# Ledger of designs, part 83: designed miniproteins, single chains, continued (3)

Each design is a single chain, and the fold is of that chain. pLDDT is the mean over its residues in the fold that is shown.

## One batch from the design tools (miniprotein)

Design m11057
Fold by ESMFold2-Fast:
Structure m11057 (fold): chain A 57 residues (1-57)
Amino acid sequence: PEVVRKLILHETGLTEEELREIMTLSEEEAVARLMEKTGFSEEQARATLEAMKRHGI
């Protein structure tokens, strides 16, 4: 859903392009990229990735 994607972008400060790029990476690479760009802990980055996958982002 569109609203979930916009919430994640707002929460993380990522652009649409950055979000799409992260979703093309392996799980471990996506977590590392999220941590680098957002300053999230590994646990927070994994939770964010799970939310993106669950909502088809």
Scores: mean pLDDT 76

Design m11058
Fold by ESMFold2-Fast:
Structure m11058 (fold): chain A 81 residues (1-81)
Amino acid sequence: SREVEEAVARLEEELAELRRRAGGAESVEELRELAERFEELARRAEELYKVLGDPRFLELAEEARRRAEELREIVREAEAL
């Protein structure tokens, strides 16, 4: 459906933007903020899956959660030093 395609495209665009920002992040504070944004994107994708049922939303949620965990680990390691 048009609604599904628009929602998927929007989340893919947001995910790509967050990934680009993470690659250019210059501080632990930026990484922490980006991890929170990835978690928010994952939650939004999960809710869209419940409403619209397209498995691409689960794939996007899983990728976003994985990215958030990677950034949280980097932050944790930096703060432990």
Scores: mean pLDDT 88

Design m11059
Fold by ESMFold2-Fast:
Structure m11059 (fold): chain A 70 residues (1-70)
Amino acid sequence: STQEQQALDDAQARGQAAQPRAVAMVETAEELNADESLTDEQKVQRLAERMGIPLQTARDVLEGVRAHAA
């Protein structure tokens, strides 16, 4: 229901405020997606390296950010 979705959105917003790293991850992904000189593979590797996350997680983040930007 809408009430349940609002509660989840509120919990997610609190989690985001408590975890500045999540914001930095999205901002880094946006920066890398905007860099047309990099291949998709290079973008995944750079995000994974900068954030200290697995390659699969980096790929999912880059794809999600790209989808929202399009």
Scores: mean pLDDT 72

Design m11060
Fold by ESMFold2-Fast:
Structure m11060 (fold): chain A 82 residues (1-82)
Amino acid sequence: MEKKREELRELLKKEAKKLDVKMEEEAIERLVELSKGDKKVLLELFTFLGKKLIELDKNPYNITLEDVLELEKELEELVKKL
């Protein structure tokens, strides 16, 4: 499944670049894992993370692994609804 994970990582990097969002490689990896290999879920998680960072008065244009881990429970709950 390495090829599928790499395709999802590249997709997320491409979408982040379109929005001028800088993401740590480890943050990208964690979102891909949380998506369970689903492209639609991955993009929904990315959008949700950005919205939550804005609500928390954090920088949505510089996403770190720590940001993903702090929101992991909410991201997992979102995955269950998708």
Scores: mean pLDDT 81

Design m11062
Fold by ESMFold2-Fast:
Structure m11062 (fold): chain A 97 residues (1-97)
Amino acid sequence: MAESRRVMYVELTEAGEWELRNVTEDPYMSLEEARELAIKTAKEKGYAILVRSAGGVVDLTVYDAEGNVVAEIRDEPDYVAALREAFELARELKEKE
């Protein structure tokens, strides 16, 4: 199965809820393009999550506002659990700003 790549960020809505936003237009972009989009998104939004999915497992990388990798989840078969963990980590880091 081809690897899909998505870039997401966390946002506090006007209703006071934390939401995960997807900025990916092409989920089959190159890894280089996906990393560049994630770093750009993190610099603009404060934090970004790069999601890589292949063969029924996901890898997630969390970037901070400086473009540094602050967390990584690897070979996770539960996409929803992995995404929730990355979301909570990004939310906690953003709340401490």
Scores: mean pLDDT 75

Design m11063
Fold by ESMFold2-Fast:
Structure m11063 (fold): chain A 111 residues (1-111)
Amino acid sequence: MAYALAGKYDEAIELLEEFIKKNPNNALSWAGLAVALAKQGKYEEALEYAKKAIELDPNSPFGWYALGEALEGLGKKEEAIKYYEKALKLAKEQKNEFLAKLAEENLEKLK
C-alpha cells in the first residue's frame, strides 16, 4: 500500500500547492499538504506547513493532527502525543468522528 500511494501523494501535493498559491489563507489545504508530505517522509516540510495551518485556524483538529504526524516522523514522540491529544479534543468538540478516530489510533501506537 505505501509504495502504491507514493504517486498519489505526489499528485495530491501538486494539486494542493496550486490551490494554496491561489488560496493562501485556506488552513485545511495547508494541513492536507502537511499530511501528504508526512506520508512521503518529508517531515521537516510537513512541520512547517502544519504550523501555517494552525496559525490560520488554531481550532482546526486536522491542523493539530498534521503537526502531530510531522513531529512523530521527526522522532519527537512526547510532542506528537501532546498535539494528537489536542487534535482529538477538538475533533470530539466539533463532532468530527473521522479525525477523532485517526488521532486515537496514532495515540495508541505511541503509548
Scores: mean pLDDT 82

Design m11064
Fold by ESMFold2-Fast:
Structure m11064 (fold): chain A 86 residues (1-86)
Amino acid sequence: MEKVKEAIELLDRLAEAQTQEEVNELTSRILKLIGELKTPEEYDEVAKAAQEAADRAFARGNELAYISAVLITGIAGFEKFRLEKK
């Protein structure tokens, strides 16, 4: 699951990002990786990592990173739900 590991590493970087440009670049890269995931388990791992990144960004007062991490959490969670739908 190389793409999941890469997405988690990018989410860790997103939580620490201090500029809108960094947030936009990392968010775009993460969303592209999410589009390439194939299983509910992969989306669940990314959704959990994104929620942890959102919590860390919130604790640091990083609103830009927080908003992007929350968005990524929602997208990954929704894709998991879609793949689990019978």
Scores: mean pLDDT 84

Design m11065
Fold by ESMFold2-Fast:
Structure m11065 (fold): chain A 70 residues (1-70)
Amino acid sequence: AVDELLDRLREILKRAGVSEETIEKILKGVREALERKDRVVARVVLAELAKLLSPEDFAEVKAGLEALLE
Protein backbone atom coordinates (compact mmCIF):
# COMPACT_ATOMS: atom_id res chain seq x y z
CA ALA A 1 0.00 0.00 0.00
CA VAL A 2 2.65 2.58 1.00
CA ASP A 3 5.05 1.47 -1.76
CA GLU A 4 2.18 1.45 -4.30
CA LEU A 5 1.28 5.07 -3.38
CA LEU A 6 4.95 6.13 -3.58
CA ASP A 7 5.41 4.46 -7.01
CA ARG A 8 2.24 6.14 -8.33
CA LEU A 9 3.30 9.54 -6.90
CA ARG A 10 6.77 9.18 -8.52
CA GLU A 11 5.06 8.53 -11.89
CA ILE A 12 2.77 11.57 -11.50
CA LEU A 13 5.63 13.89 -10.46
CA LYS A 14 7.84 12.73 -13.39
CA ARG A 15 4.99 13.44 -15.83
CA ALA A 16 4.59 16.90 -14.24
CA GLY A 17 8.28 17.64 -15.02
CA VAL A 18 9.43 17.73 -11.38
CA SER A 19 13.21 17.20 -10.89
CA GLU A 20 14.44 13.84 -9.56
CA GLU A 21 15.98 15.61 -6.52
CA THR A 22 12.62 17.20 -5.61
CA ILE A 23 10.78 13.90 -6.26
CA GLU A 24 13.05 12.03 -3.81
CA LYS A 25 12.58 14.75 -1.17
CA ILE A 26 8.78 14.58 -1.51
CA LEU A 27 8.70 10.75 -1.46
CA LYS A 28 10.85 10.74 1.70
CA GLY A 29 8.39 13.16 3.34
CA VAL A 30 5.38 11.02 2.36
CA ARG A 31 7.06 7.85 3.69
CA GLU A 32 7.95 9.59 7.00
CA ALA A 33 4.39 10.92 7.38
CA LEU A 34 2.85 7.49 6.76
CA GLU A 35 5.30 5.44 8.88
CA ARG A 36 4.99 7.84 11.85
CA LYS A 37 1.31 8.84 11.30
CA ASP A 38 2.69 12.39 11.45
CA ARG A 39 -0.12 14.73 10.44
CA VAL A 40 2.15 17.81 10.53
CA VAL A 41 4.58 16.29 7.98
CA ALA A 42 1.58 15.10 5.91
CA ARG A 43 0.18 18.67 5.84
CA VAL A 44 3.53 20.13 4.70
CA VAL A 45 3.88 17.49 1.95
CA LEU A 46 0.30 18.07 0.72
CA ALA A 47 0.94 21.84 0.56
CA GLU A 48 4.02 21.22 -1.66
CA LEU A 49 2.10 18.74 -3.85
CA ALA A 50 -0.72 21.28 -4.35
CA LYS A 51 1.86 23.62 -5.96
CA LEU A 52 3.26 20.92 -8.29
CA LEU A 53 0.26 18.83 -9.38
CA SER A 54 -2.92 19.41 -11.37
CA PRO A 55 -6.12 19.53 -9.25
CA GLU A 56 -7.06 16.03 -10.54
CA ASP A 57 -3.67 14.45 -9.71
CA PHE A 58 -3.56 16.26 -6.35
CA ALA A 59 -7.03 14.91 -5.42
CA GLU A 60 -5.91 11.33 -6.26
CA VAL A 61 -2.70 11.56 -4.20
CA LYS A 62 -4.40 13.33 -1.27
CA ALA A 63 -7.11 10.64 -1.09
CA GLY A 64 -4.50 7.84 -1.14
CA LEU A 65 -2.34 9.50 1.52
CA GLU A 66 -5.30 10.28 3.82
CA ALA A 67 -6.56 6.66 3.52
CA LEU A 68 -3.15 5.33 4.65
CA LEU A 69 -2.89 7.82 7.58
CA GLU A 70 -5.94 6.24 9.26
Scores: mean pLDDT 83

Design m11066
Fold by ESMFold2-Fast:
Order: structure tokens, then C-alpha cells, then sequence
Structure m11066 (fold): chain A 71 residues (1-71)
């Protein structure tokens, strides 16, 4: 069902983004690392609350911020 699918997507996206952050931490400005960490923390908070769309939006923001900073 939609809720189960969205929960799975959010969990996977958070995990992938955390791995990417760890792998690229030395290449990123400290301020960008902190912003990505805060976005992922908030995404996990929304995931716990069942707010999957809000959680996914924050994970997308974190990924976009990382990609932009690595360009």
C-alpha cells in the first residue's frame, strides 16, 4: 500500500544519503555537512511521525545540497 511503499522509500533514501555524506565528508565545507546532518535528522523525525512526504522532501534537499557542493 502507499504508506508502506513511502516508508520504505524514505528509509532507503535516508540510508543512502547518510552513506554518501560519510564518503564525501572530507570534500565538503563543515557548514554544508552540518546543514545536511540537520536535514537528515529532521527527515528521521518526520519518518517517526509517519509524515513520509515531508521526510522525503528533506532527504531530497539534503541530496541536492550535497551534489551542488561537490560540483
Amino acid sequence: MEKEIMEGIVRIQIAVTKIALRNNESKLPPEVVREIEELLRKAEEYLRQGKYDEALELVRKASELMDKALS
Scores: mean pLDDT 84

Design m11067
Fold by ESMFold2-Fast:
Structure m11067 (fold): chain A 74 residues (1-74)
Amino acid sequence: ELAELVRRGAEAVLELADRLAEAGRTEEAIELLRRAARELEEAAAQSTDPEVAEVLREEAERLRRRAEELEREA
C-alpha cells in the first residue's frame, strides 16, 4: 500500500533527523526535514489519488513542523 510506504518513509526521516539533532548536527537535521517535506509536497501535487495526496500532505506538514521546532530550539 502506497500510503503505508509514505508513512514509513516519513517516520524513518523523523528518526534520522532526531538522531542527527542528538549528535549536535541540528542544521543537517533541519535541512533533511525540509528537503523531505518539499519532496512529499511535490508528490502530493502530482498524485491522482486523493487519499494518497492527503497522506503525503499530512506527512509533509509533520516534517515541516519538526524542522520549525528544531530551528526554535537551536
Scores: mean pLDDT 85

Design m11068
Fold by ESMFold2-Fast:
Structure m11068 (fold): chain A 75 residues (1-75)
Amino acid sequence: SMEELLREAEEALYRMQATVYKKMKDVEGMIEVARKLAELGHTETAKEIAEEALELAEKLGDEEAIKRAKELLEE
């Protein structure tokens, strides 16, 4: 269906955006993508990206990003 194709395309586009942010070490960008995916109902993909954002934030010592990633994972 068109709805199924659009949903798959939407998830794929945000997954690509998260990959770019990860390569840039942009934890804020990753958190924004994960939050957007969660709002759109792609809950499992959002959780995976949020977990990766948390790991990156911990490696960088970014306390604010660590807090925000943990808050998103609790939702």
Scores: mean pLDDT 86

Design m11069
Fold by ESMFold2-Fast:
Structure m11069 (fold): chain A 82 residues (1-82)
Amino acid sequence: SEELKKELEEIKLKRLLYEIAINSTEYLIERMKANASRLDPERLAAMIAQLEAERELLKEKLKELEEKEKELEEKLKKEEEE
């Protein structure tokens, strides 16, 4: 159905946005680590910990979206086989 196809496209877009967010967070963590000698160690550790926590949340949300995408693709496939 068109409704399932539209929902699937919306999930795919959300996945792309979360993947971009994860990549951006990972890039920022690497940049901070590369500049460790220029930053206060305690502040650096706190900032990296915050970014790593954010990355973990983003990865968890991405996994939920990936599972939902698979469920929607299976439903669409079964609907087309009827």
Scores: mean pLDDT 83

Design m11070
Fold by ESMFold2-Fast:
Structure m11070 (fold): chain A 62 residues (1-62)
Amino acid sequence: GPDAEAAARAAAGARAGAAASLQLGMTDSKNQVEEAAKRAEAAKTAEEAEAALRDGGHSMGI
């Protein structure tokens, strides 16, 4: 449903942002490393929320 689609978009965006930031952060300043780690954690949380929403949404259809 629309919530699952929104969660999927958020997870995809967060993952893309986290990947880009993490690559930069691994070589650059400590502040960028912390920011990248924070983004990676947010991406993981969004991914878990998206998976739960997809599974839960399907169960409600029955």
Scores: mean pLDDT 66

Design m11071
Fold by ESMFold2-Fast:
Structure m11071 (fold): chain A 92 residues (1-92)
Amino acid sequence: DVAAAAEAAFAAATAGRFDEADAIADAHADSARVWAALGEGLYLAGRYDEAIAYYQKALALDPNYAEAWLNLGRTLEAQGKLEEAKAYREKA
């Protein structure tokens, strides 16, 4: 199910198994939740540019996914991009 796929994508990304995480996301390409979970895993791995790209994929699928807007903002703050971060968090 989507919840199990999101958990698996997050676990794979946080462990550095990015090929596995990408395969899970590809199998659930229409799920904003799975892309957001992958983004969060990449954020925890310190891969901020990739995390941003996957949060943006989640938001392209579901613009009302508040958690993805919030986490995208947090990732931009971690990179020191404070004005961009503010704009994204205001959409959450």
Scores: mean pLDDT 80

Design m11072
Fold by ESMFold2-Fast:
Structure m11072 (fold): chain A 66 residues (1-66)
Amino acid sequence: MYEKIKEIATEPFKKVNEESKKRFAELDKAGASREETIRFIADSLIRIGDVLDEAIKKVKEEEAKK
């Protein structure tokens, strides 16, 4: 199970993580408020969760067909 989830989620997860880190640094450099930064972090966590949920769903669908 984990190996399939990892295979599906690895690239999307890396992209979200890289984008989030870059955006976080940009916000900090631009002098964004703490509130704006917190909202961004919360949104990033939701996106990461969505990536995992999508990968789990795909694995379940694959298992159901086999």
Scores: mean pLDDT 75

Design m11073
Fold by ESMFold2-Fast:
Structure m11073 (fold): chain A 55 residues (1-55)
Amino acid sequence: SSEEEKMKEQAEAALELMRHMSPEEQARWKAELLRRAGEVSEEARRYVEELIARQ
């Protein structure tokens, strides 16, 4: 869906910005990204989870 596609794009952009943050800030924002992705769909949440795991 368009919402899932937008969420995936936003997650990729956010993770790129997050790599310049402290580990504590990264953990907080990653948790928030997962929560928001889960509100869109389970597929979006799994996608974001995999992106985080690849870091």
Scores: mean pLDDT 81

Design m11074
Fold by ESMFold2-Fast:
Structure m11074 (fold): chain A 65 residues (1-65)
Amino acid sequence: MTLSEAISDAVEAAEKRGVGEEAARAAHALMQAYRNGDKEGIEKSLEELKKLGLEEEAKKIEEAI
């Protein structure tokens, strides 16, 4: 699974839980951090996804990095 696919799946799962807007914001921040090589930003965005109950999806994103 590519990083882009893992992020897309996480946002879709979040929409089903009613937290799609927050997950989309975290996903956007993650993509920006990844493009910039910002390890702290990546970790913070993954933490945000986990707090939204998307621990499985966050793990898949982490494995794709």
Scores: mean pLDDT 83

Design m11075
Fold by ESMFold2-Fast:
Structure m11075 (fold): chain A 65 residues (1-65)
Amino acid sequence: SSKETALDIEAIGIGFEEGAEVKTSMKDGTKVITIFAEDKEKAERMAKRILEYGKQLGIPVEVEF
């Protein structure tokens, strides 16, 4: 859906800003975002941004790091 695509674009953009790799996938209607960051604090900050954006879009999101 357009909302899922918007979340993918935002998550990848956050990854570019923070210098961390981001992968996106879908599982049973839930968007799964995987963050590959050297620093756990960075990963947690990115995860909060991604989860908040997903909440604003009204779609279920899981973040892994």
Scores: mean pLDDT 85

Design m11076
Fold by ESMFold2-Fast:
Structure m11076 (fold): chain A 71 residues (1-71)
Amino acid sequence: GGAAAFAAAARAAAEGADAETVGRLVSQGIAKTPNPNEAAVKAAEEAGRAAAEGDSARAQHYLDRAATAAA
């Protein structure tokens, strides 16, 4: 579901994917979540940003939050 897609978005950012690719994966994660709440969306966005900045600890923290909120 959406939690797995959010995890894919954060991983792509950590691997050096551009902002457009990360944004597309985040959008797919939201689309795969039947009732995305604001907490899940915000956590997914923060996870992607942290991963893009190379902050793996922050990326993992927000990834876990996004997955939990989306579940």
Scores: mean pLDDT 68

Design m11077
Fold by ESMFold2-Fast:
Structure m11077 (fold): chain A 82 residues (1-82)
Amino acid sequence: DYELPNGGYTWRPGHGGDPFFELKVLVDKALKGELDIDDVIDYLNTFKNPDGGYGVRPGLPVDPELTKFVKESIAKLEELKK
């Protein structure tokens, strides 16, 4: 479990869960100003794979759909922050 200092969102690592759904909720809250943008961007970057792109866990292969979602989400959050 991981919880942000502002508002607290806990992602539970589990079998068969949709990690996209939990990250979408987190990003949506940040876009609404309910969470700190920098904290959410930092959290999203913890999924960054050393091979480039983003995986669901450190050391796992890059997921192209997750990579696209994370990159688009960071771009939207940076745009909102300016």
Scores: mean pLDDT 66

Design m11078
Fold by ESMFold2-Fast:
Structure m11078 (fold): chain A 59 residues (1-59)
Amino acid sequence: MEPSAEGYVEFGELLESLGLLEEAARAYEKAADIYAKKYGPDHPKVKEARERARELREK
C-alpha cells in the first residue's frame, strides 16, 4: 500500500479526534515529508502539517 500525503493528513485528523495525539503528530510529519518532496519545504501544506505535528507534540 502506497501512502499518500493526503491520506496521512486524513489519518492524522482521525487520530487527533480520537485523542491519539502522538500518533496524529507522527502522521502529520509523514504527510509534511511527502508534501516537501513533491512541492518543496516552503509549500503551505508542508507548513500546515508540520505546525500541527509540532503543536500535538508540545502537549
Scores: mean pLDDT 79

Design m11079
Fold by ESMFold2-Fast:
Structure m11079 (fold): chain A 58 residues (1-58)
Amino acid sequence: SSILEQTKELMRLMAEATDRYLEVDKLLKQGKISEEEAEKRKAEIDEEHRRQVQQILA
């Protein structure tokens, strides 16, 4: 794929990761999960995002 196409895909993945972060923050604000669970879920989102970025760039 072209560099421009890869850049657009990377931006899309960043937007998806951001939306998942907002969902975690919403659950935390509603008292449905602990701060510890929220940190764990955000770390899992970051790791999945890292894997997806690496797969696109590899």
Scores: mean pLDDT 86

Design m11080
Fold by ESMFold2-Fast:
Structure m11080 (fold): chain A 82 residues (1-82)
Amino acid sequence: ELLKEALERAVKAFEKAIKENPKTAGDSAILYLERAAALAKDPEIQEKLREAINLVKSAKDNYKELFQKAAEILREVLEEVK
């Protein structure tokens, strides 16, 4: 599977979770993010995706804010992989 396709899927999953409820729908979005991170070969891309994973897993009360920040990191990475 291509990294770009995995990133596009992760972005869509995060947008859906943010729109609905990241506290309850976030687990699926995190799974897609972890899949994209596993496919990344570029160390800079791997680091950015790991930062996004850490943000969403550290959420306690601020789920929506952290999921929005992770989604922005995903969009930036998606632009880099073209």
Scores: mean pLDDT 80

Design m11081
Fold by ESMFold2-Fast:
Structure m11081 (fold): chain A 81 residues (1-81)
Amino acid sequence: SAIDEAIELVKKAKELANEEAQRYLDGAIRMLELAKQSKNKEDYLKAAIELLRKALQVSTNPEAQELLKKAIDILEKALKS
């Protein structure tokens, strides 16, 4: 699923991320897991995207930034569908 693909990208980004970015990424993973379990998926996806955007702003690693951009793109496409 799009959510599972995004979770895997976020987990890979977390391995490369600084501590501040990791906190936002942990929050995003939690929101994505809740989206998988909830009928109100849209609210959790929007929360995850916001946390990923915050992680991207504080991220110092270019590879982590590219993984986060891919995750955001996947989730935004899922939200529009």
Scores: mean pLDDT 87

Design m11082
Fold by ESMFold2-Fast:
Structure m11082 (fold): chain A 76 residues (1-76)
Amino acid sequence: SLAELALALARLAIALARAALRAGGDVAKAIAAALTAIGAELLAELVLAGKVPEERAEEAVRDGLRAVELALEALA
């Protein structure tokens, strides 16, 4: 399901954020940007396939970006 995929992506994001904290702060930003791009590309493909309405995909991307921003603020 999309929810299960979203949770898997979130867990991957947390694992990479932990790795970035050990490697240095600029790596955390690069990883966050890469994960956001991957999630957005996946959602774009699902919209094109007719599996997800565009409006819901846009909301999910905005929520994901906001969650990443808050996580990076908390890690600073």
Scores: mean pLDDT 68

Design m11083
Fold by ESMFold2-Fast:
Order: structure tokens, then sequence, then C-alpha cells
Structure m11083 (fold): chain A 85 residues (1-85)
């Protein structure tokens, strides 16, 4: 399911394996394109790789979805990341 791939993406992100984090986040999004957490993970991975333009786009998508889902914790985390860029 989408959650399983989101969890794998988070694990790879924490390990510094950004390519695998992206692959797992993309698999999560193929199953559930409204998964705000997976968009957030894509934003973080691209930011870590120095692709700030892609990171901003993914953070904006995550923020919009997190707001629609009333995920106030994720909204705060995404807004903090966008302020750093």
Amino acid sequence: DALKYTMFAQGYLKAGDYELAIKQAQKSLELDPNNAISWYILGLAYKKMGDYDSAIQYFQTSLDLARSNNNTSLVARVEAELKKL
C-alpha cells in the first residue's frame, strides 16, 4: 500500500540514500497521489541533492495537500522548510 512505500522512503531519507528515497516516494504517489508526506519526502530529498527548484515545487504540493487533510504538524514542517529556501 502507499503507506508502506512512504515508510521505506522515510527510512532511505534518514540513511542518506536520496535516490532510493525518491523511488519509494514515487511508488507511494503512484498508489496515492494525495499522500502529502510522500510529497514532503520528495522535497527533502531534492533539497539534499541541491535541486531547490524541484524541492520548492514538491514542498508546495505537500503543503496544499497537508492543509486539505488538516495535518497541522506537516503544515508547520513544510512551511519551516520553505522559509529556509
Scores: mean pLDDT 91

Design m11084
Fold by ESMFold2-Fast:
Structure m11084 (fold): chain A 71 residues (1-71)
Amino acid sequence: GAEEAKKLVEEGKQLFKEKRYEEAVEKFQEAIKLDPSNAEAWRNLGKALDRLGRTEEARQAFLKAQALEAA
């Protein structure tokens, strides 16, 4: 649930810090599967995708985070 999603977000953030961007993407995607309303997971997914040059996917993730934060 939401607590497990938060743990996955923290794991993904640590992987991002280590420049392990593909692994960070996997952790953020797992967090989103458990809690699709977690705006932080979507925002961090966008950051990791942007680092990988996956620009359109990053844009979609940022838009989703913005929509969730505005709700």
Scores: mean pLDDT 89

Design m11085
Fold by ESMFold2-Fast:
Structure m11085 (fold): chain A 71 residues (1-71)
Amino acid sequence: VSPIPPPLLVFENVKSVEEAVEAARRLDRPGTSRLILKVDSEELKKKIEEALKDVRVGSTPLRASDVVEVI
């Protein structure tokens, strides 16, 4: 029996590292969900990517960097 396709979440105008980390932590099923974070600042993008390397999402052993894309 086919499962429901995983949801794709897009957050525009992400303004802080805390906002990005909270979004990643609230991802219910990292293996079946994708999160796209859009940022206008190259510096903020780098800070978010660095922070996400140290964050695990949901109850899985996956790092946020494995399921979250910053553009």
Scores: mean pLDDT 66

Design m11086
Fold by ESMFold2-Fast:
Structure m11086 (fold): chain A 65 residues (1-65)
Amino acid sequence: LNLPPEELIKQGEELKKEAIEAAKKGDVRKATALAVASALLYAEAGDNERALEALKEVEKAIEEA
C-alpha cells in the first residue's frame, strides 16, 4: 500500500487528533499507540519534522491531563 504523501499526511492528522483526544481523557495507552501511528504516516510522507511534532504534542497532552 503506497498512498500519495498528501493522503498520508491527512491520515496522520486524523490519528494525531484522535491521540490528543485519548490523552485528554487519560487513555495513555491509546494515545501512545495513535501518536506512534500518526508519526509513522508523517515519516512515510517524508515529513520527519511533523512526525516529531505530533509525538511531542501528544506527550504534552498526556502530561497536562
Scores: mean pLDDT 83

Design m11087
Fold by ESMFold2-Fast:
Structure m11087 (fold): chain A 55 residues (1-55)
Amino acid sequence: MKLSMEEFKEIVLKLREAIVNKDEKELEKILEEIRKNYPHIYDVIKSLVEDLKKR
């Protein structure tokens, strides 16, 4: 799947929003979509999410 820089930024913003709102269900849903559509960046995104959650 081709992912533009703008689409990537939007995904990161949605993940951050879900983390700030402590919406684990939304966070899981977004991560599941990334795993399905963009598996090659899943590890990077998961690492970013874990870092943001620990702050």
Scores: mean pLDDT 75

Design m11088
Fold by ESMFold2-Fast:
Structure m11088 (fold): chain A 65 residues (1-65)
Amino acid sequence: MSADEAIDTLLEGVEKKDEDLAATGALEVRKLAANASQEAKDAAAKGIEDGDVAAARAGAEAMLA
C-alpha cells in the first residue's frame, strides 16, 4: 500500500467510525514509517481513538515526514 493510500484508508476509517478500516490504515502507515518518532505515533493513535480526523491526519503525516 502506498503512503497516500495508507493515509486515505486511515482517515476514511476514522471519518466513518469503522474501527477495522482505521486499524488497517494505521498499520500500513506504521509499516511505511518505521523510523517515525514515538511522539508522532502516539499523536496518530490518539486522533484515531478520539475519532478526530484532523488529529489523525496530522499524526500520520508527521510519521511519514
Scores: mean pLDDT 81

Design m11089
Fold by ESMFold2-Fast:
Structure m11089 (fold): chain A 60 residues (1-60)
Amino acid sequence: MKKLARATQVIPRTSPEELALRAGDLVEILEEVDENWYRARNLKTGEEGLVPKSALEVLE
């Protein structure tokens, strides 16, 4: 089942593996990498990358 989340804050891309987000962006959670990080896809841009779990609000 697809998990959707909303970015709660601006997330700057600080490394090539990270996903840059604006507050309010919708993402699809692709996998849980560890206790602190998801791998997600930005639904507007199609870009994938690592996002801190603390920056996302799960919409379930």
Scores: mean pLDDT 77

Design m11090
Fold by ESMFold2-Fast:
Structure m11090 (fold): chain A 70 residues (1-70)
Amino acid sequence: SSSEAHRAEGEAYKAEGDAAFKAGKYDQAIEAYEKAAEAYQKAGDADAALEASVQAGVAALKAAVEKVTR
């Protein structure tokens, strides 16, 4: 189904976000987590969408702190 495809898309973007976050590439992690949240919303998975949005927020805070410091 389209919902199943969107969930798989969300999982793929979440994995990209996790990898970017671990590498310290916070701007890339934000983009990936935002795309994951959108895909999870389209899949009807509100809990996964909220989790991805929170992870994007954490990555954004880290990116902002590093850019202000340097």
Scores: mean pLDDT 85

Design m11091
Fold by ESMFold2-Fast:
Structure m11091 (fold): chain A 64 residues (1-64)
Amino acid sequence: SEADRLAAEKAALEAEAGARVTALLAQYEASTDPAERARLLAEIQAVVAETQARLDALDARAAA
């Protein structure tokens, strides 16, 4: 079904984003440099924002 396909695509995007965020968080936890930590947080925020935009696009496509 279209709902099952949408759920699978969302799960794949969330898994990809989760892996990227996990790797960035590990670097953040290992860093003692405030500038590096700030940069890593900005990268995490960008990954989250890009993922949300892609999820929103899938929802919009499914609603059409």
Scores: mean pLDDT 87

Design m11092
Fold by ESMFold2-Fast:
Structure m11092 (fold): chain A 60 residues (1-60)
Amino acid sequence: SLREKAEEWLKKGDEALKAGNYLEAVRYYSKAVVYFLQAGDREGVEEAAKKLAEAIRKLE
């Protein structure tokens, strides 16, 4: 499902963030946001967007 795909990208983002691969985390979280949005999962969009913002902050 779209939600399962979103959760897989979210997990990849979390792994990249933990490894210090912030640019990869941004890419993976961005994909998670898109899939959660397509799935109509508002809570998933909020979580993924929050983590995306955190990863972007790490690049600054």
Scores: mean pLDDT 88

Design m11093
Fold by ESMFold2-Fast:
Structure m11093 (fold): chain A 61 residues (1-61)
Amino acid sequence: AEEDLEKGKELEKQGKFDEAINYYKRAVEKDPTNQEAVAALYNLLKSRGKLGEALSYFKSL
Protein backbone atom coordinates (compact mmCIF):
# COMPACT_ATOMS: atom_id res chain seq x y z
CA ALA A 1 0.00 0.00 0.00
CA GLU A 2 1.12 3.60 -0.69
CA GLU A 3 0.36 4.61 2.93
CA ASP A 4 3.87 3.85 4.24
CA LEU A 5 5.46 5.71 1.30
CA GLU A 6 3.28 8.80 1.91
CA LYS A 7 4.00 8.73 5.67
CA GLY A 8 7.72 8.48 4.91
CA LYS A 9 7.50 11.56 2.65
CA GLU A 10 5.70 13.53 5.40
CA LEU A 11 8.35 12.58 7.99
CA GLU A 12 11.20 13.48 5.58
CA LYS A 13 9.62 16.94 5.05
CA GLN A 14 9.58 17.34 8.86
CA GLY A 15 13.30 16.43 9.09
CA LYS A 16 12.53 13.12 10.85
CA PHE A 17 14.91 11.19 8.62
CA ASP A 18 15.31 8.01 10.73
CA GLU A 19 11.51 7.62 11.00
CA ALA A 20 11.16 8.33 7.25
CA ILE A 21 13.74 5.58 6.48
CA ASN A 22 11.70 3.15 8.62
CA TYR A 23 8.47 3.88 6.69
CA TYR A 24 10.24 3.69 3.30
CA LYS A 25 11.64 0.27 4.33
CA ARG A 26 8.09 -0.86 5.19
CA ALA A 27 6.82 0.35 1.79
CA VAL A 28 9.59 -1.57 -0.05
CA GLU A 29 9.01 -4.74 2.05
CA LYS A 30 5.27 -4.69 1.17
CA ASP A 31 5.93 -4.10 -2.55
CA PRO A 32 9.58 -4.44 -3.77
CA THR A 33 8.39 -3.52 -7.30
CA ASN A 34 7.30 -0.03 -6.16
CA GLN A 35 10.04 1.97 -7.90
CA GLU A 36 9.05 5.22 -6.14
CA ALA A 37 9.45 3.65 -2.67
CA VAL A 38 12.76 2.00 -3.66
CA ALA A 39 14.08 5.30 -5.07
CA ALA A 40 12.93 7.27 -1.99
CA LEU A 41 14.69 4.84 0.38
CA TYR A 42 17.88 4.70 -1.73
CA ASN A 43 18.11 8.49 -2.15
CA LEU A 44 17.49 9.21 1.54
CA LEU A 45 20.04 6.62 2.72
CA LYS A 46 22.59 7.95 0.18
CA SER A 47 22.05 11.59 1.27
CA ARG A 48 22.58 10.56 4.93
CA GLY A 49 25.86 8.74 4.10
CA LYS A 50 24.27 5.30 4.50
CA LEU A 51 24.82 4.04 0.94
CA GLY A 52 26.38 0.80 2.24
CA GLU A 53 23.25 0.15 4.34
CA ALA A 54 21.07 0.79 1.26
CA LEU A 55 23.06 -1.67 -0.89
CA SER A 56 22.98 -4.34 1.87
CA TYR A 57 19.22 -3.86 2.37
CA PHE A 58 18.35 -4.19 -1.35
CA LYS A 59 20.64 -7.24 -1.69
CA SER A 60 18.60 -8.95 1.10
CA LEU A 61 15.33 -8.56 -0.88
Scores: mean pLDDT 79

Design m11094
Fold by ESMFold2-Fast:
Structure m11094 (fold): chain A 92 residues (1-92)
Amino acid sequence: SAIREVQEELAPEVEARLAAAKSLDERIEIAAEAAMRVYLKARDETIKILDELMKTGSGEAKKDLERIKEALINKDEETLYELLLELARRSA
């Protein structure tokens, strides 16, 4: 699939950048950038993933996923990047 191919190509680059990162904030930014690249390559597949994540999410996490989906529909890359950073911080 397109997502798998992008992930396989990005994995060595992301791993190298994470190994070179000197702070948690840098690691979060690297993760958000990787997520955004996967999103841009597979927009429709990302919408499906968000819908599945929202089934198990609750409260603030679900609200953030809904905001990401809205930004995705509106092609608001700045808002999407900020939301991905917030999501990455919660998983750290």
Scores: mean pLDDT 70

